Designed miniproteins, single chains, continued (3). Designs and how they scored, part 16

Each design is a single chain, and the fold is of that chain. pLDDT is the mean over its residues in the fold that is shown.

## One batch from the design tools (miniprotein)

Design m8524
Fold by ESMFold2-Fast:
Structure m8524 (fold): chain A 81 residues (1-81)
Amino acid sequence: MGVEGLQAELAAEVEHLRRLGEEVIREAREAVRRGDAEKAKELAELKLTAIVLLLGAAGEHELARELLEEAERILEEAERV
């Protein structure tokens, strides 16, 4: 495996995933705002869900839950576009 159990490396990867999740949420909300339901659904169902799974695998269960809840809200908003 190319990953090592170094605390600093794991923390950096988790922080990177957190920031990616925030960026995907921002892009998805912008897609909803402009009426692009397909783009919003793609971002929430594919990209944000993948980030949630990776955070969960890293043991960041509360952060993963928060991002999943936001993904569900985005999907609900996209259905109303």
Scores: mean pLDDT 79

Design m8525
Fold by ESMFold2-Fast:
Structure m8525 (fold): chain A 72 residues (1-72)
Amino acid sequence: RAREEIERIRSSGEAFGLTEFPDPELTEAARRAARLLEEIGAAKLTPEPTSGEATPEATRELYLGIAEEAER
C-alpha cells in the first residue's frame, strides 16, 4: 500500500532524472514520509501530484506535506 505509492512517486521522479533525489533535504523528507506512510497507511494520503510537471520543488512540497500530515 504505502510502500507501493512511495515506489510509484520514485518512478515518476526518476523519469524526470531524479534517480536518488539530488537535494539532501528532499531525500530526508522522502525517507521520513515513507516511514510515516508505512506506519499509518497511505489509503487516506494521496501523494500523487495533480500537475503533470513534477518539478523538484513540487516533489519536495508534496513529501513535506505528507510528512507533516502524518506527524499530526
Scores: mean pLDDT 51

Design m8526
Fold by ESMFold2-Fast:
Structure m8526 (fold): chain A 65 residues (1-65)
Amino acid sequence: SDAELGEALILMAASVYGIRVLSVEFRGERIVVEVDAEDDETFREFERLARKAAENLGLSLEVRR
């Protein structure tokens, strides 16, 4: 499903940037992701990539830090 693909892509993006994912929640067409990230630059790059991936699947993204 698009939700499973979205979660997989977000987890892959987090792994690439060394960011720890604490939770992933689906609310209709919205993905809510909670992460542990101390570095603002790395967090912003992850958020940008994750948001683009979600949008390509027709999903909206909310990232909590």
Scores: mean pLDDT 82

Design m8527
Fold by ESMFold2-Fast:
Structure m8527 (fold): chain A 76 residues (1-76)
Amino acid sequence: MDEELRRQLEAGARGSRAIGEGLKAGLSDEEVTRRFKEAAAEGGLEVSDEEAREIVDRAREAGADATLARAEEVLA
């Protein structure tokens, strides 16, 4: 149970890292969303297009540095 939750949290954190890196690189919303879904899927986390867009939009509001910092906290 806890191991599965940890795996999902790590998958989400990898996705957030991909968003933060993409935002810092000046990538488009489409490219950032694609990279997020790809990173999340590597960890077994399935995210809909709508959910992925909401996550990317929220990350833009928070800023790339804040998004990366939160991801690093989970992955440390």
Scores: mean pLDDT 77

Design m8528
Fold by ESMFold2-Fast:
Structure m8528 (fold): chain A 70 residues (1-70)
Amino acid sequence: SLEKEVEIALLTMQLALAQRAGDKEAVSEYAKKLARLAIENKDYNLVKWAIEQAEKAGDKETAEELKKLA
C-alpha cells in the first residue's frame, strides 16, 4: 500500500540519519520498526540492511533479535 511504502521510506531515512549521528537508541528503535514493515513486505534485503545498521551501532542485542525474525 502507498501508506506502507511512505512509512518504509521515512523509517529508512530516519535510520540512516540516526546511524550517521551516532544515536544508538534511535538506530535501535528505527531498525526494529523498519525490519517489521520490511518482513510484512517480504523485502528481506531491507531487513538485512536494518540488521547491519544495528550491528554498526554496536547494538548486538537488537541485531540478534531482528535476525530471529528474518
Scores: mean pLDDT 83

Design m8529
Fold by ESMFold2-Fast:
Structure m8529 (fold): chain A 83 residues (1-83)
Amino acid sequence: MEELRELERRFAEAVNAGDLAAAEEAIRELERVARENAEKLIKEENAEESAEEAKELAKKAGEAAIELARAAVAAGIPVPAGE
């Protein structure tokens, strides 16, 4: 969780600064951490299907967040850190 919070903060700061490249990098790292957490879920609950679904959702969420970051930068809408 701590690593995800740090990445969320970096993402929000990058978007608010208009640094879209840094925002995209933060989202990619967030997706990576989410996928690692999904791998742990497989071992804990033997839930391969749920873990695969979680990985796909993390990827789609990251792609949507990047699009939202682009729209927010263009519109000048600030993104809060640590929602």
Scores: mean pLDDT 67

Design m8530
Fold by ESMFold2-Fast:
Structure m8530 (fold): chain A 68 residues (1-68)
Amino acid sequence: SMEEKIKELRETMERMLSMGERERFSPEQWQALLEDFRRYAESLGVPQEVIDELVEEMEKRIQEILDS
């Protein structure tokens, strides 16, 4: 279902953020990870408005990590 796909994307986002923070990703590595996340979300057939929301949320959280 779409609900299950969105849940999987949120869980994937949390895992990606945790990995990048733990491994001290550079801005370039974070950008590549964000692009991979976007492509993955598109491959699942999730509506573009939902992808845009999740990507914006992920980008904001990456910026918070980089600013800390």
Scores: mean pLDDT 87

Design m8531
Fold by ESMFold2-Fast:
Structure m8531 (fold): chain A 81 residues (1-81)
Amino acid sequence: SREEELKKVEEKNIKHMKEFSKALIEYAKNIKTEEELEKIENLIKALENAEELNPNLTEEQKEILKETAKELREIVEKIKK
C-alpha cells in the first residue's frame, strides 16, 4: 500500500539521519583547526533552527537533530576549554 511505502521511506530517512549524526559527532571529536570549529558551530546553529527551516520535519526527526546539536555543542565547549 502507499501508506506502507511511505512508512518504509520514513524509517530509511530516520536510519540515515542517525548514521549521519554518528559520523558527524565522530568528526567533531577530531577537529584540529579553527576553520573546522567554525564549520561545526555553523552546523550546530542550523540544526538548532531546523524546525524554522523545515516545519515538515517529524517529531522523531526533530528529536534526532536537537540531540545531535546538543552533543556537538558539548564537544565544541570541551575543545574551547
Scores: mean pLDDT 81

Design m8532
Fold by ESMFold2-Fast:
Structure m8532 (fold): chain A 59 residues (1-59)
Amino acid sequence: MRGLARQIADGLAWASKQGLDGTVTVDHSLAPIVKELLESKGIEATIEYGDTSSTVTAK
């Protein structure tokens, strides 16, 4: 599980650098970890909290 947030963040970071919209739906507990990893790479991210899962969007 610890590697999953890193893999998601790496994929979203790649998409952001290509000028593509990157979104992922994850468990509520993973969303803030993915956001922190993206921000550590200099990429802005937003979290939208849903009822069962959260959506992380990289810019």
Scores: mean pLDDT 77

Design m8533
Fold by ESMFold2-Fast:
Structure m8533 (fold): chain A 69 residues (1-69)
Amino acid sequence: MTPEEELQKIYDGALKVYNDPSLSPELKIGLLRKEIEELEKLKEKYPQLADEIDKVIEEIRKMIEELEK
């Protein structure tokens, strides 16, 4: 799997969690925070992809903010 494919897989996973009507907001927030941790590890492993990873982290943080309201 390429670094770009790993990034896309994590983003797709975050979107599935965010859009899952069976999950509570608290559980969604916990799972989305774990996705951010995986992205931070990916950024440490592939610093050349840092800008693209940071954009995905920012989108997931916005999802968390919406769930906390």
Scores: mean pLDDT 85

Design m8534
Fold by ESMFold2-Fast:
Structure m8534 (fold): chain A 62 residues (1-62)
Amino acid sequence: MDAELERDINEGLALMARGIVLATEEDEKVKEESLELMDKAIADPSSVKEAIQKIMELLEKA
């Protein structure tokens, strides 16, 4: 119900994940996919946690 607070939390989490991808990932393709997932997660509060998990998994597979 706290849409404003949830949006702020999602933005923070997405920014952190984005920073990790940019700092640690060397594969340009995985970077692009991860950034797209994070952008979608910011727009959809219910998916941010799952999007971050998927990004972390992609980083481990690359």
Scores: mean pLDDT 66

Design m8535
Fold by ESMFold2-Fast:
Structure m8535 (fold): chain A 91 residues (1-91)
Amino acid sequence: RLEEAERIVGDDLNALAEKVKERLTPEQAEKFRKAANEASSLIGAGLRRGDLDTAAEQAKDILEKAVPELAEEVRQTVDNSAARAKALLDA
């Protein structure tokens, strides 16, 4: 179910953005929010294309470049979200 997989990714990235808001300046938070929207769209396109692994790597790169201080949380969130989306599609 492609729509549900896309929703999982979008929800997980939004949850990460909300979780880290208090640790970021308003400028960093806005930059990360924009990067998260771009990453979510990129992963959605990858899901539709059947190339989730490549899309996830590109999404991590975009998010890490936006706020390098969050690199570990970004990697964990994107990897976990992609795994959940893949499991849903394989079911």
Scores: mean pLDDT 79

Design m8536
Fold by ESMFold2-Fast:
Structure m8536 (fold): chain A 89 residues (1-89)
Amino acid sequence: SEKEEFLKKLKERLTENLKIIKENTGFESDPEETAEAIVKLIEEKDMEALEKIKGVLRKGAESPELPEEAREAMRKILELIDEGVEFLE
């Protein structure tokens, strides 16, 4: 129950920040489906795939060409991935 509640909130928070990225960039993927994929990688402990995703997000967060709202959302997703990994340890 506690794990299910945590993962549900994690997906909701990831989805919210992915929507901000989509609204402010050319990101075409569905926010909810992308959030579900990230949560699955966290549950499977696919640290290699997660580090690749984090690498892309770090580069985007540091890009001065992107709106600040998109960069902040990318930083929040990085934090959410780390929180999810820590919770499931």
Scores: mean pLDDT 87

Design m8537
Fold by ESMFold2-Fast:
Structure m8537 (fold): chain A 77 residues (1-77)
Amino acid sequence: SAAERARRGLERAREGIRIKQQGLQELKSGGDPTVSTGRILRGIGEAVDGALEAIRYGRLAGDEELVREGEELLERA
């Protein structure tokens, strides 16, 4: 269903944000800048893609909560 697709998008977006934050912490702690930057960029990409999927499928499902969560996660990406 559209609602299930939207929830998967939210999960993907949350995972992307976690990956981004891991990369930022690695960079802050003096890790390899190339590796840390790559992790940050991958995390941002996953967060954006997941949030956009959540917004799109949330709208198709008529679920305003899923749309709001997707928009919030997109802003955090």
Scores: mean pLDDT 92

Design m8538
Fold by ESMFold2-Fast:
Structure m8538 (fold): chain A 65 residues (1-65)
Amino acid sequence: MKVFLVVVSEDREEALKYIEKYKKENPEYDIESAIARSREEAEKLAKEIKEKFDAEVIIVEIKPK
């Protein structure tokens, strides 16, 4: 099963670390990833991916506290 992981983060390095960890924890899935700067950008990307590839899309937001 192909899964697209869209990570919302202002910090590209944090997003890349999250993606790497997620892939290690979910080795049974064929995971493609993208980084978005805002939730609005992530939702637009998710819609385009779903329409074009008929794939499952997961959006994750990394909140700086």
Scores: mean pLDDT 77

Design m8539
Fold by ESMFold2-Fast:
Structure m8539 (fold): chain A 90 residues (1-90)
Amino acid sequence: TGSTAVVQQLDGLGRAVREDPRASPELQREIEEVLERTKKLILSGDYNKFKLGLEAFNYVLKAYYYLQDGDQEKARELLEKAKEIVKKGE
């Protein structure tokens, strides 16, 4: 198990991003979309998809850290990597 705790962290991150005035509405929507796709992998019941979901979540977390530091370019690069990972699990 542990999926519930990970999902709570995903939901918390999505909320933090929505409350961050440095994130544009487009970037907020994009991050939320990736987090929802990641959540589906975490809740899939498939261990390989769960691992991909955790990997994608780590990239979204790193993207948010760079966003907090004002590095929009690096944040977007890391978000694109998260998208590639979730796509592999879909």
Scores: mean pLDDT 82

Design m8540
Fold by ESMFold2-Fast:
Structure m8540 (fold): chain A 71 residues (1-71)
Amino acid sequence: AEEARREALEAAGLVQDTKLAKKVVEYSDAGDWEGLLEVAREILKLAESQGNTRAVEEAKRAIDLIEELLA
């Protein structure tokens, strides 16, 4: 749980989207892992559009960790 939040926040910071970063905090604080997964997927799309390889890697790690929490 903590690691999923951390990776998602790092990815949001790398894509420089404060709105997505706020959503990461809101959903993770609420324990809404399905909501956090949607946000992480949106961060991934933005990272890919920016060509930000590091943000793509962090977003993919966040997605994997969140999917483990939902399994």
Scores: mean pLDDT 82

Design m8541
Fold by ESMFold2-Fast:
Structure m8541 (fold): chain A 90 residues (1-90)
Amino acid sequence: SVEEYKKELEEIKERVKEILEQIKKGPSLEEMEKLMLELQELYLKAIDILNKLRETSKDEEFLKEAEKLFEEIKKILDESSELYNNAIKK
């Protein structure tokens, strides 16, 4: 259902926030690579869920809320990627 897809996006957002906090603690490069792989997999899952929501729902307000959740997930991915790139250069 559309409600289950929104719930999954909210759960993805919580998990990517946890990953960002772990990255901010400066783990080993190997641990950071594992965290970045998990984050990228979660981002791809979020894209798939958003596409399914767009196909199944014509509720513009609901879709706008889902797109806002996705944008928040993307911002966390971008911040995490920047931290990872800075760690590689050190």
Scores: mean pLDDT 85

Design m8542
Fold by ESMFold2-Fast:
Structure m8542 (fold): chain A 77 residues (1-77)
Amino acid sequence: MTLSELLAALGSDDPAVLAAAVEALRALPPKQQLAVILALSGESRLPEPVVALLRELAAGHPDPEVSRAAAQLLRLI
């Protein structure tokens, strides 16, 4: 899955596609996770599974850039 395909899947109305996209985002290297989170910052509404993952990343990600970006996005939605 490319980053563009992942971004499209994170906005999917199909629960199975959305669940797979959330797990793909969780498995990405920190640099790619950061890129996805920054791309999502333009969205006014995010699906609940995406919000739940952002809370997890903000609370416990070992990369401070990823945890900071997730926490910032959560404050805007």
Scores: mean pLDDT 79

Design m8543
Fold by ESMFold2-Fast:
Structure m8543 (fold): chain A 92 residues (1-92)
Amino acid sequence: DMEELIERYRELAEALAPALEEALATDPELRARLAELDARAEEAAAAGNYEEALRLAEQGLELLAAALPPEHAERVRELAEILREIVKKKLA
């Protein structure tokens, strides 16, 4: 169910927010790289290019997973899996 996938994504993203804020506060290069990827992903999505938007979002999530403690990195990987499933259903 698409609604359940979106809700799960939101719940995980919200749970990760404090750890994300800590990581970004101490790493301005990571913050800048994520902002660039996010802007490019938004542009791709606005153009209807969801495959490119997913690729860019996955790059951002990979950078986050590398910067976070292992327990939070696992949650970031779960976000990536949910995002892939959402895009797959949207393109079908």
Scores: mean pLDDT 80

Design m8544
Fold by ESMFold2-Fast:
Structure m8544 (fold): chain A 94 residues (1-94)
Amino acid sequence: MRAEELFRRAMELIRNDEDLEEAGRLLVESVRLYLEEGRIREAIEAMAEALRLQIEKYAPSEEERERLLAQLDRMVEEALAREEEARRAVAESL
C-alpha cells in the first residue's frame, strides 16, 4: 500500500541517519493516508515515530528527552491496547 511505502521509506532514512526532516514529513503523510484507509493502528504507530523524531530533535536535555520518550511509549501502548479492545468487541458482536 502507498501509506506503507511512505512509512518504510521514512524508517529507512531514520535507520541510515539521513534527512530526518524528510523522514518526519513522510511519517506525517503516511499517518494521513493510513487514516484515509481506516488503518488506525498503523496511523498511531506512524504518528508515534514522527513524535519520537521531534522529541529527540527538540528536547532541552538528555533527562527530559528520556522522560518524554518514556511517556510517548506508554501513551502508544495504551492507544494500541484500546484499538485492539475495540476491534475485538466489534468482531465478537458479528
Scores: mean pLDDT 80

Design m8545
Fold by ESMFold2-Fast:
Structure m8545 (fold): chain A 84 residues (1-84)
Amino acid sequence: MEETRKAILYAYHLLLEAATGRKLPKPIEEVPLEERYRILSEFDVLLAKGLDPEVLKKAIEMAKKRNVPELTIKILESYLKRKS
């Protein structure tokens, strides 16, 4: 459960950086539990609104270059297919 949430938080941070070009905020470990749940909800809403496929592809590329959970890459690829 927590591992899955962490993978989603990584995905969110990568998407944010890919979209804005800004550095990742804080390390996932430092994100408060309340904020983690908030980010999960926000992430679902963000994806439902039609996240840009180009941003998703860029985030996937960044994830593959960084040591992130495999679930993060799988989540991003899954959402790309669902929203494309």
Scores: mean pLDDT 66

Design m8546
Fold by ESMFold2-Fast:
Structure m8546 (fold): chain A 66 residues (1-66)
Amino acid sequence: PELVLTPEEAEAVRSLDDEARTALGQGMAAFARGDKEAAKQYLTQASELSDNPEAQAALRRLAERV
């Protein structure tokens, strides 16, 4: 199963740089294979790599839902 983003989360991730976007992709891939612990770790890393406060908040909320 794919991780479903809310409209707010989807909009926030449009502002991510390449490094944060790569970490988000790895988090979503981990969730799809059932590795929720790795998914949370990658999503947290993506939030830390983002310079956008709204994207950071959205990614942290996404990590909590995984």
Scores: mean pLDDT 76

Design m8547
Fold by ESMFold2-Fast:
Structure m8547 (fold): chain A 96 residues (1-96)
Amino acid sequence: SEEEEWKRLKERLEKLLKEIEGLTEEDIKKMRDYIESNEPDPEEREKALKAIELMEKAKEALKEGNKREALEYLLKMAELLELEKSKEVIEKVLKE
């Protein structure tokens, strides 16, 4: 059912938020170093680095207890990476 699908999508989003909150500075640095070393396209590299920046801001918002602000950063990341389904899920949660 649509209700069961929505429940599963919310549970996946909650799990993602917990994983983001748990990221260390070392984890974020390793992600940046990997992109800088492995992405040869300058435009794709810039997008990936911007996505990491938005994820870091989401983590900071979660640490401050600001779940709404974290979701707004993740929405910007989904828009940047053209993740249409992720964008729809985040927008729907933000409207609750």
Scores: mean pLDDT 85

Design m8548
Fold by ESMFold2-Fast:
Structure m8548 (fold): chain A 95 residues (1-95)
Amino acid sequence: SEKEELEEEVRRARREVLVAEASLALSEDSLRITEKEGKKRVEEALKESEEKGEEEKKELEEEKKFFEEQVEKARELLEEKRKKLEELERKLKEL
């Protein structure tokens, strides 16, 4: 039936939301770890020389930018999955 098909689509969409939420959490954790460990690397490099400190700062900025972009993509995907779930739940409620 149309109702059973929509119920299955809703279950699938809910699973996709949970996966997207987990992906976002992992991306946010990766960014946090990168920032924490990167700051320690910069501090260690600065003890050796100002030049090494600046090189490590540049590498940290590039790594942070990469993970910030991954977090943004994960947030966009989660929003897309949530909107799809809301639309499917709305259609199921109208039956």
Scores: mean pLDDT 89

Design m8549
Fold by ESMFold2-Fast:
Structure m8549 (fold): chain A 67 residues (1-67)
Amino acid sequence: DRAALIAQARELIMESASQGVLAIGHAATSVTGDEETGKKHLEELDKYNAKSNALDAQAQALLAQAK
């Protein structure tokens, strides 16, 4: 039902936010070391951002279904 879809979307949004926080941590660390270390942290940033975006897209699909 609509309430269940909204509850599921909420959980996905919370997980998306969690992945976004991890991405921010890697972004902050990318500027503290040498170029090689910074590149590795930027790769992890992209990975966590991709996960965050995928979870948000799933949440938006559930919200659209709930309407």
Scores: mean pLDDT 80

Design m8550
Fold by ESMFold2-Fast:
Structure m8550 (fold): chain A 83 residues (1-83)
Amino acid sequence: MLITLKPSARALMAGFGYTAETLSVEEFREGLLAYARSLGLVDPADPTRIDASGTPLGGILGVDEFDADDEAALDKLLAAFSA
């Protein structure tokens, strides 16, 4: 499935090399995780845990932390960022 991102989300993903007009779900997930890592949001002791507190990700999910392999959380972010 190909996803068209909202302009604000597209600008964010372009910063991590995802400059295409449409992305796969897998490419979106990879770009989102690259963003989290670049900001130091990934727990050094547990790389599956992401600290979303004070970030737009936390605002969208309504939580301070989520697991990188939580498909429901990633699908919710996808729904928020897709046009």
Scores: mean pLDDT 72

Design m8551
Fold by ESMFold2-Fast:
Structure m8551 (fold): chain A 81 residues (1-81)
Amino acid sequence: SLRERAIEAAKEALKLTDDPEIIEYAKKAIEAIEAGRLDEAEEYLDKALKKALELGDKETAKKLLEAQTYVGLERLVEAVS
């Protein structure tokens, strides 16, 4: 499922980073996805992604962008289904 793929990508980002702010936002995003609060998940992933980009951490940023993309696709599917 798109939600499982979003969680997997966010968990992979957690393996790539030691930044406490990115870790906090990515964990909150995973919790929000699991709770079905995709709007909150997208906000947390956006905050984590912006921090990764500020740090120049391209690998973490890529995984956060993948997670955000899956959340966005799930929201779109729910809106048109």
Scores: mean pLDDT 87

Design m8552
Fold by ESMFold2-Fast:
Structure m8552 (fold): chain A 106 residues (1-106)
Amino acid sequence: MVEKEREELRELELEANEIATRGVKALLNKDEKKVEEEIKRLEELRKRLEELLKRTKDPELRERLERQIRLIERTIEALKSGKVTPGSLPPLGAPVLVAVELVLKK
């Protein structure tokens, strides 16, 4: 059953959004130490998604996992450099990259 892997992905997506949101708030507040802390949490979460991808055989779920990993990698890059590529938005309901884009336009 794909249901367990789908629930795990949902939990990881919610966790990623929370970490990324905290990272963007830290970036807006110029809290470099907090930004570094949230980057480390995103890197750890990416490893967890890669482990889930290794044990997932469903092609639709694998595609979703690969997209989520890519979004996390882009978020880490944005937090490290203070730069984002237009259109690197997270899934619907996770506006974290929109906030990063607004910071960079200043």
Scores: mean pLDDT 70

Design m8553
Fold by ESMFold2-Fast:
Structure m8553 (fold): chain A 88 residues (1-88)
Amino acid sequence: GLLSKGEELLAELQDLFNKANEVFKSVSPGDVAKIEELEALLTEAEQLLQELKELVKQNPSLSALATKAEINLGLLNINLALAKLVSS
């Protein structure tokens, strides 16, 4: 059902967020390879979040899950932007 699909998408998003956080723990200024890995992880997370937002249109009960994921992704994107600035 739509709820179980939302839970699957949330689990995939949480896995990507966990992977991104592990890379952030080890990233050094100028670490281009890790910055590219973070960009790939966050791009995949953005695609999953868009899929989750489409499910919200069909099932509003998923709205809280989508909002939490969007906030978490936003914070990770801020951290990525800071890592890029320090690496420039």
Scores: mean pLDDT 84

Design m8554
Fold by ESMFold2-Fast:
Structure m8554 (fold): chain A 72 residues (1-72)
Amino acid sequence: VEELVEKAKEFALKAGEYRTQADIYRAQAEKDPETAEELRKKADEFNKKSDEYIEQARQLMEEAERLRKELE
């Protein structure tokens, strides 16, 4: 159970990092019209990776919660 929770936290942290980087790319795109399209594509890519990690973290937390209830 604890191992699943730790793994979920790791994935949530990675998701946060990807989302932060996506926000940085979006902010840069607003300031630089020449590279705006490329930066927005990078932001979208990082947001997609963030969403994937969030989904995995949720699944792990649901499994950990289920196992915790079974041990009660």
Scores: mean pLDDT 80

Design m8555
Fold by ESMFold2-Fast:
Order: structure tokens, then sequence, then C-alpha cells
Structure m8555 (fold): chain A 72 residues (1-72)
């Protein structure tokens, strides 16, 4: 599985979230092609999303969905 760097995903997610994301951690799921994306928001909340691939667009979308759930 080819996983983008934390820095690359963080940069893309900062742009997509309007700068609300402070940090990101990416973890490939064992025994699955999926990836867990964890985003730490500037207010200290942690959002996570499950992407079914290591594609950066899929990972960003999964994290954004997690952020929406935490904010709602």
Amino acid sequence: MDVPSDEEVLAALKEASGGEVEDVAIRPLPGDDGVLVMARLKDGRIAFGYADSSDIDAMVEAALAGIKRVKS
C-alpha cells in the first residue's frame, strides 16, 4: 500500500478545511486496503475518517467527513 506523507495530507487538508486542521496522523489498517485518517483541530477536538484507499483525495474526503461529524 502506497500512503502519502503526513505532511502532504496535512497540507491538502488545511486547504480543504480553511486552516482549521492543526495536525494529522495516517494509519494503514491491518489486513485491509483501507486507511485511518486522524485530524486534530485547532480547538483540540480529534476527528477521524476511514478511507477505503490510500488515495490522497479519498483520505482528505474521509477526514473532512469526520470533521463535520465532530462539529455537528
Scores: mean pLDDT 77

Design m8556
Fold by ESMFold2-Fast:
Structure m8556 (fold): chain A 76 residues (1-76)
Amino acid sequence: DKSIKLTKKTLDDNKKIADDLKEKSKKLEEQAKKLKSDPKKKEQLQKQSEGAKKSYDLSKKFTDSSQKSVESALKS
């Protein structure tokens, strides 16, 4: 069914976005640790990392819920 395939593609795209946010959060955290000599820039990177982490958490919850719905539809 095209509808299920479209939903799966949307879930895959959302999963990629979540993975990108997770990677970005880790990179920002590492950069913040390296910038001990610039407190302002370190704080800015830390806040961006926290923002990305929160976005990842929300995306994961949404994707997990949607994936369960697709699996239920396939079994029903």
Scores: mean pLDDT 74

Design m8557
Fold by ESMFold2-Fast:
Structure m8557 (fold): chain A 75 residues (1-75)
Amino acid sequence: SIPEAVQRAARLIAEARENISKLDPETAEKYRKKVEELVKKIHEAVLNNDESGARQAVEELERLVKEIREDVKKK
């Protein structure tokens, strides 16, 4: 459901922001831009009542958060 996608997105965004703050400025900026692009996609999908689009954008955000988590572990 869209409410579930929005709730999941909020948690992922919070985790991404926390982990990004632990990275070097250059890497942090690259990840911030990617997160902002996915947040925009989720917002547009929600606005259009596009449940499939919202789910896909949240899945992309989940993959990005996993990538950010791995980068934090390497530093």
Scores: mean pLDDT 85

Design m8558
Fold by ESMFold2-Fast:
Structure m8558 (fold): chain A 80 residues (1-80)
Amino acid sequence: SKEEVEKFAKEKLEEILKWLKENPDATRSEMLAKVHELVKEIAEKVYKEFGKTEEAYRFIARLHREIVDKVDKLYEELKA
């Protein structure tokens, strides 16, 4: 379900945020690699369950934006 995908995304996002806090020397490229892997896993789950539909693309795009916004915000705060 979409709810299960959103829960998965939230749990994995929290893991990335925790990793950033525990690794203050992490580079932006290392951070982006974790984000890209998460978005890839989300896309694979969404396409497998819902197919390659416009609704699926919009759902993935929304989750991707939410993940990037939260990760970038924390990363900038940790570098300030």
Scores: mean pLDDT 86

Design m8559
Fold by ESMFold2-Fast:
Structure m8559 (fold): chain A 86 residues (1-86)
Amino acid sequence: MKYEFTLRPGERSEPVKLPNGYELIAVARGDTVTVLLLKDGEVVARITINAETGEVIEQSPEAKGKLTVTAERVGDEVRVTVEVKL
């Protein structure tokens, strides 16, 4: 499943509802993007990437194989694409 977010630096997305009570939230801070996977309101996986290079800065073990994140700067905004395998 693929989901897209458009954020300004310092912004947090509205939660995107997924199947089985999961949600996605994307947070843009400076030159990084963090994607959070929530289950029933609790963070169960996270991944942080560099928005310019796409390099993974930090990821929880639970994010490996479940979340793939790419980001692209579009003017003053960051376009974030998240692929989720649940």
Scores: mean pLDDT 82

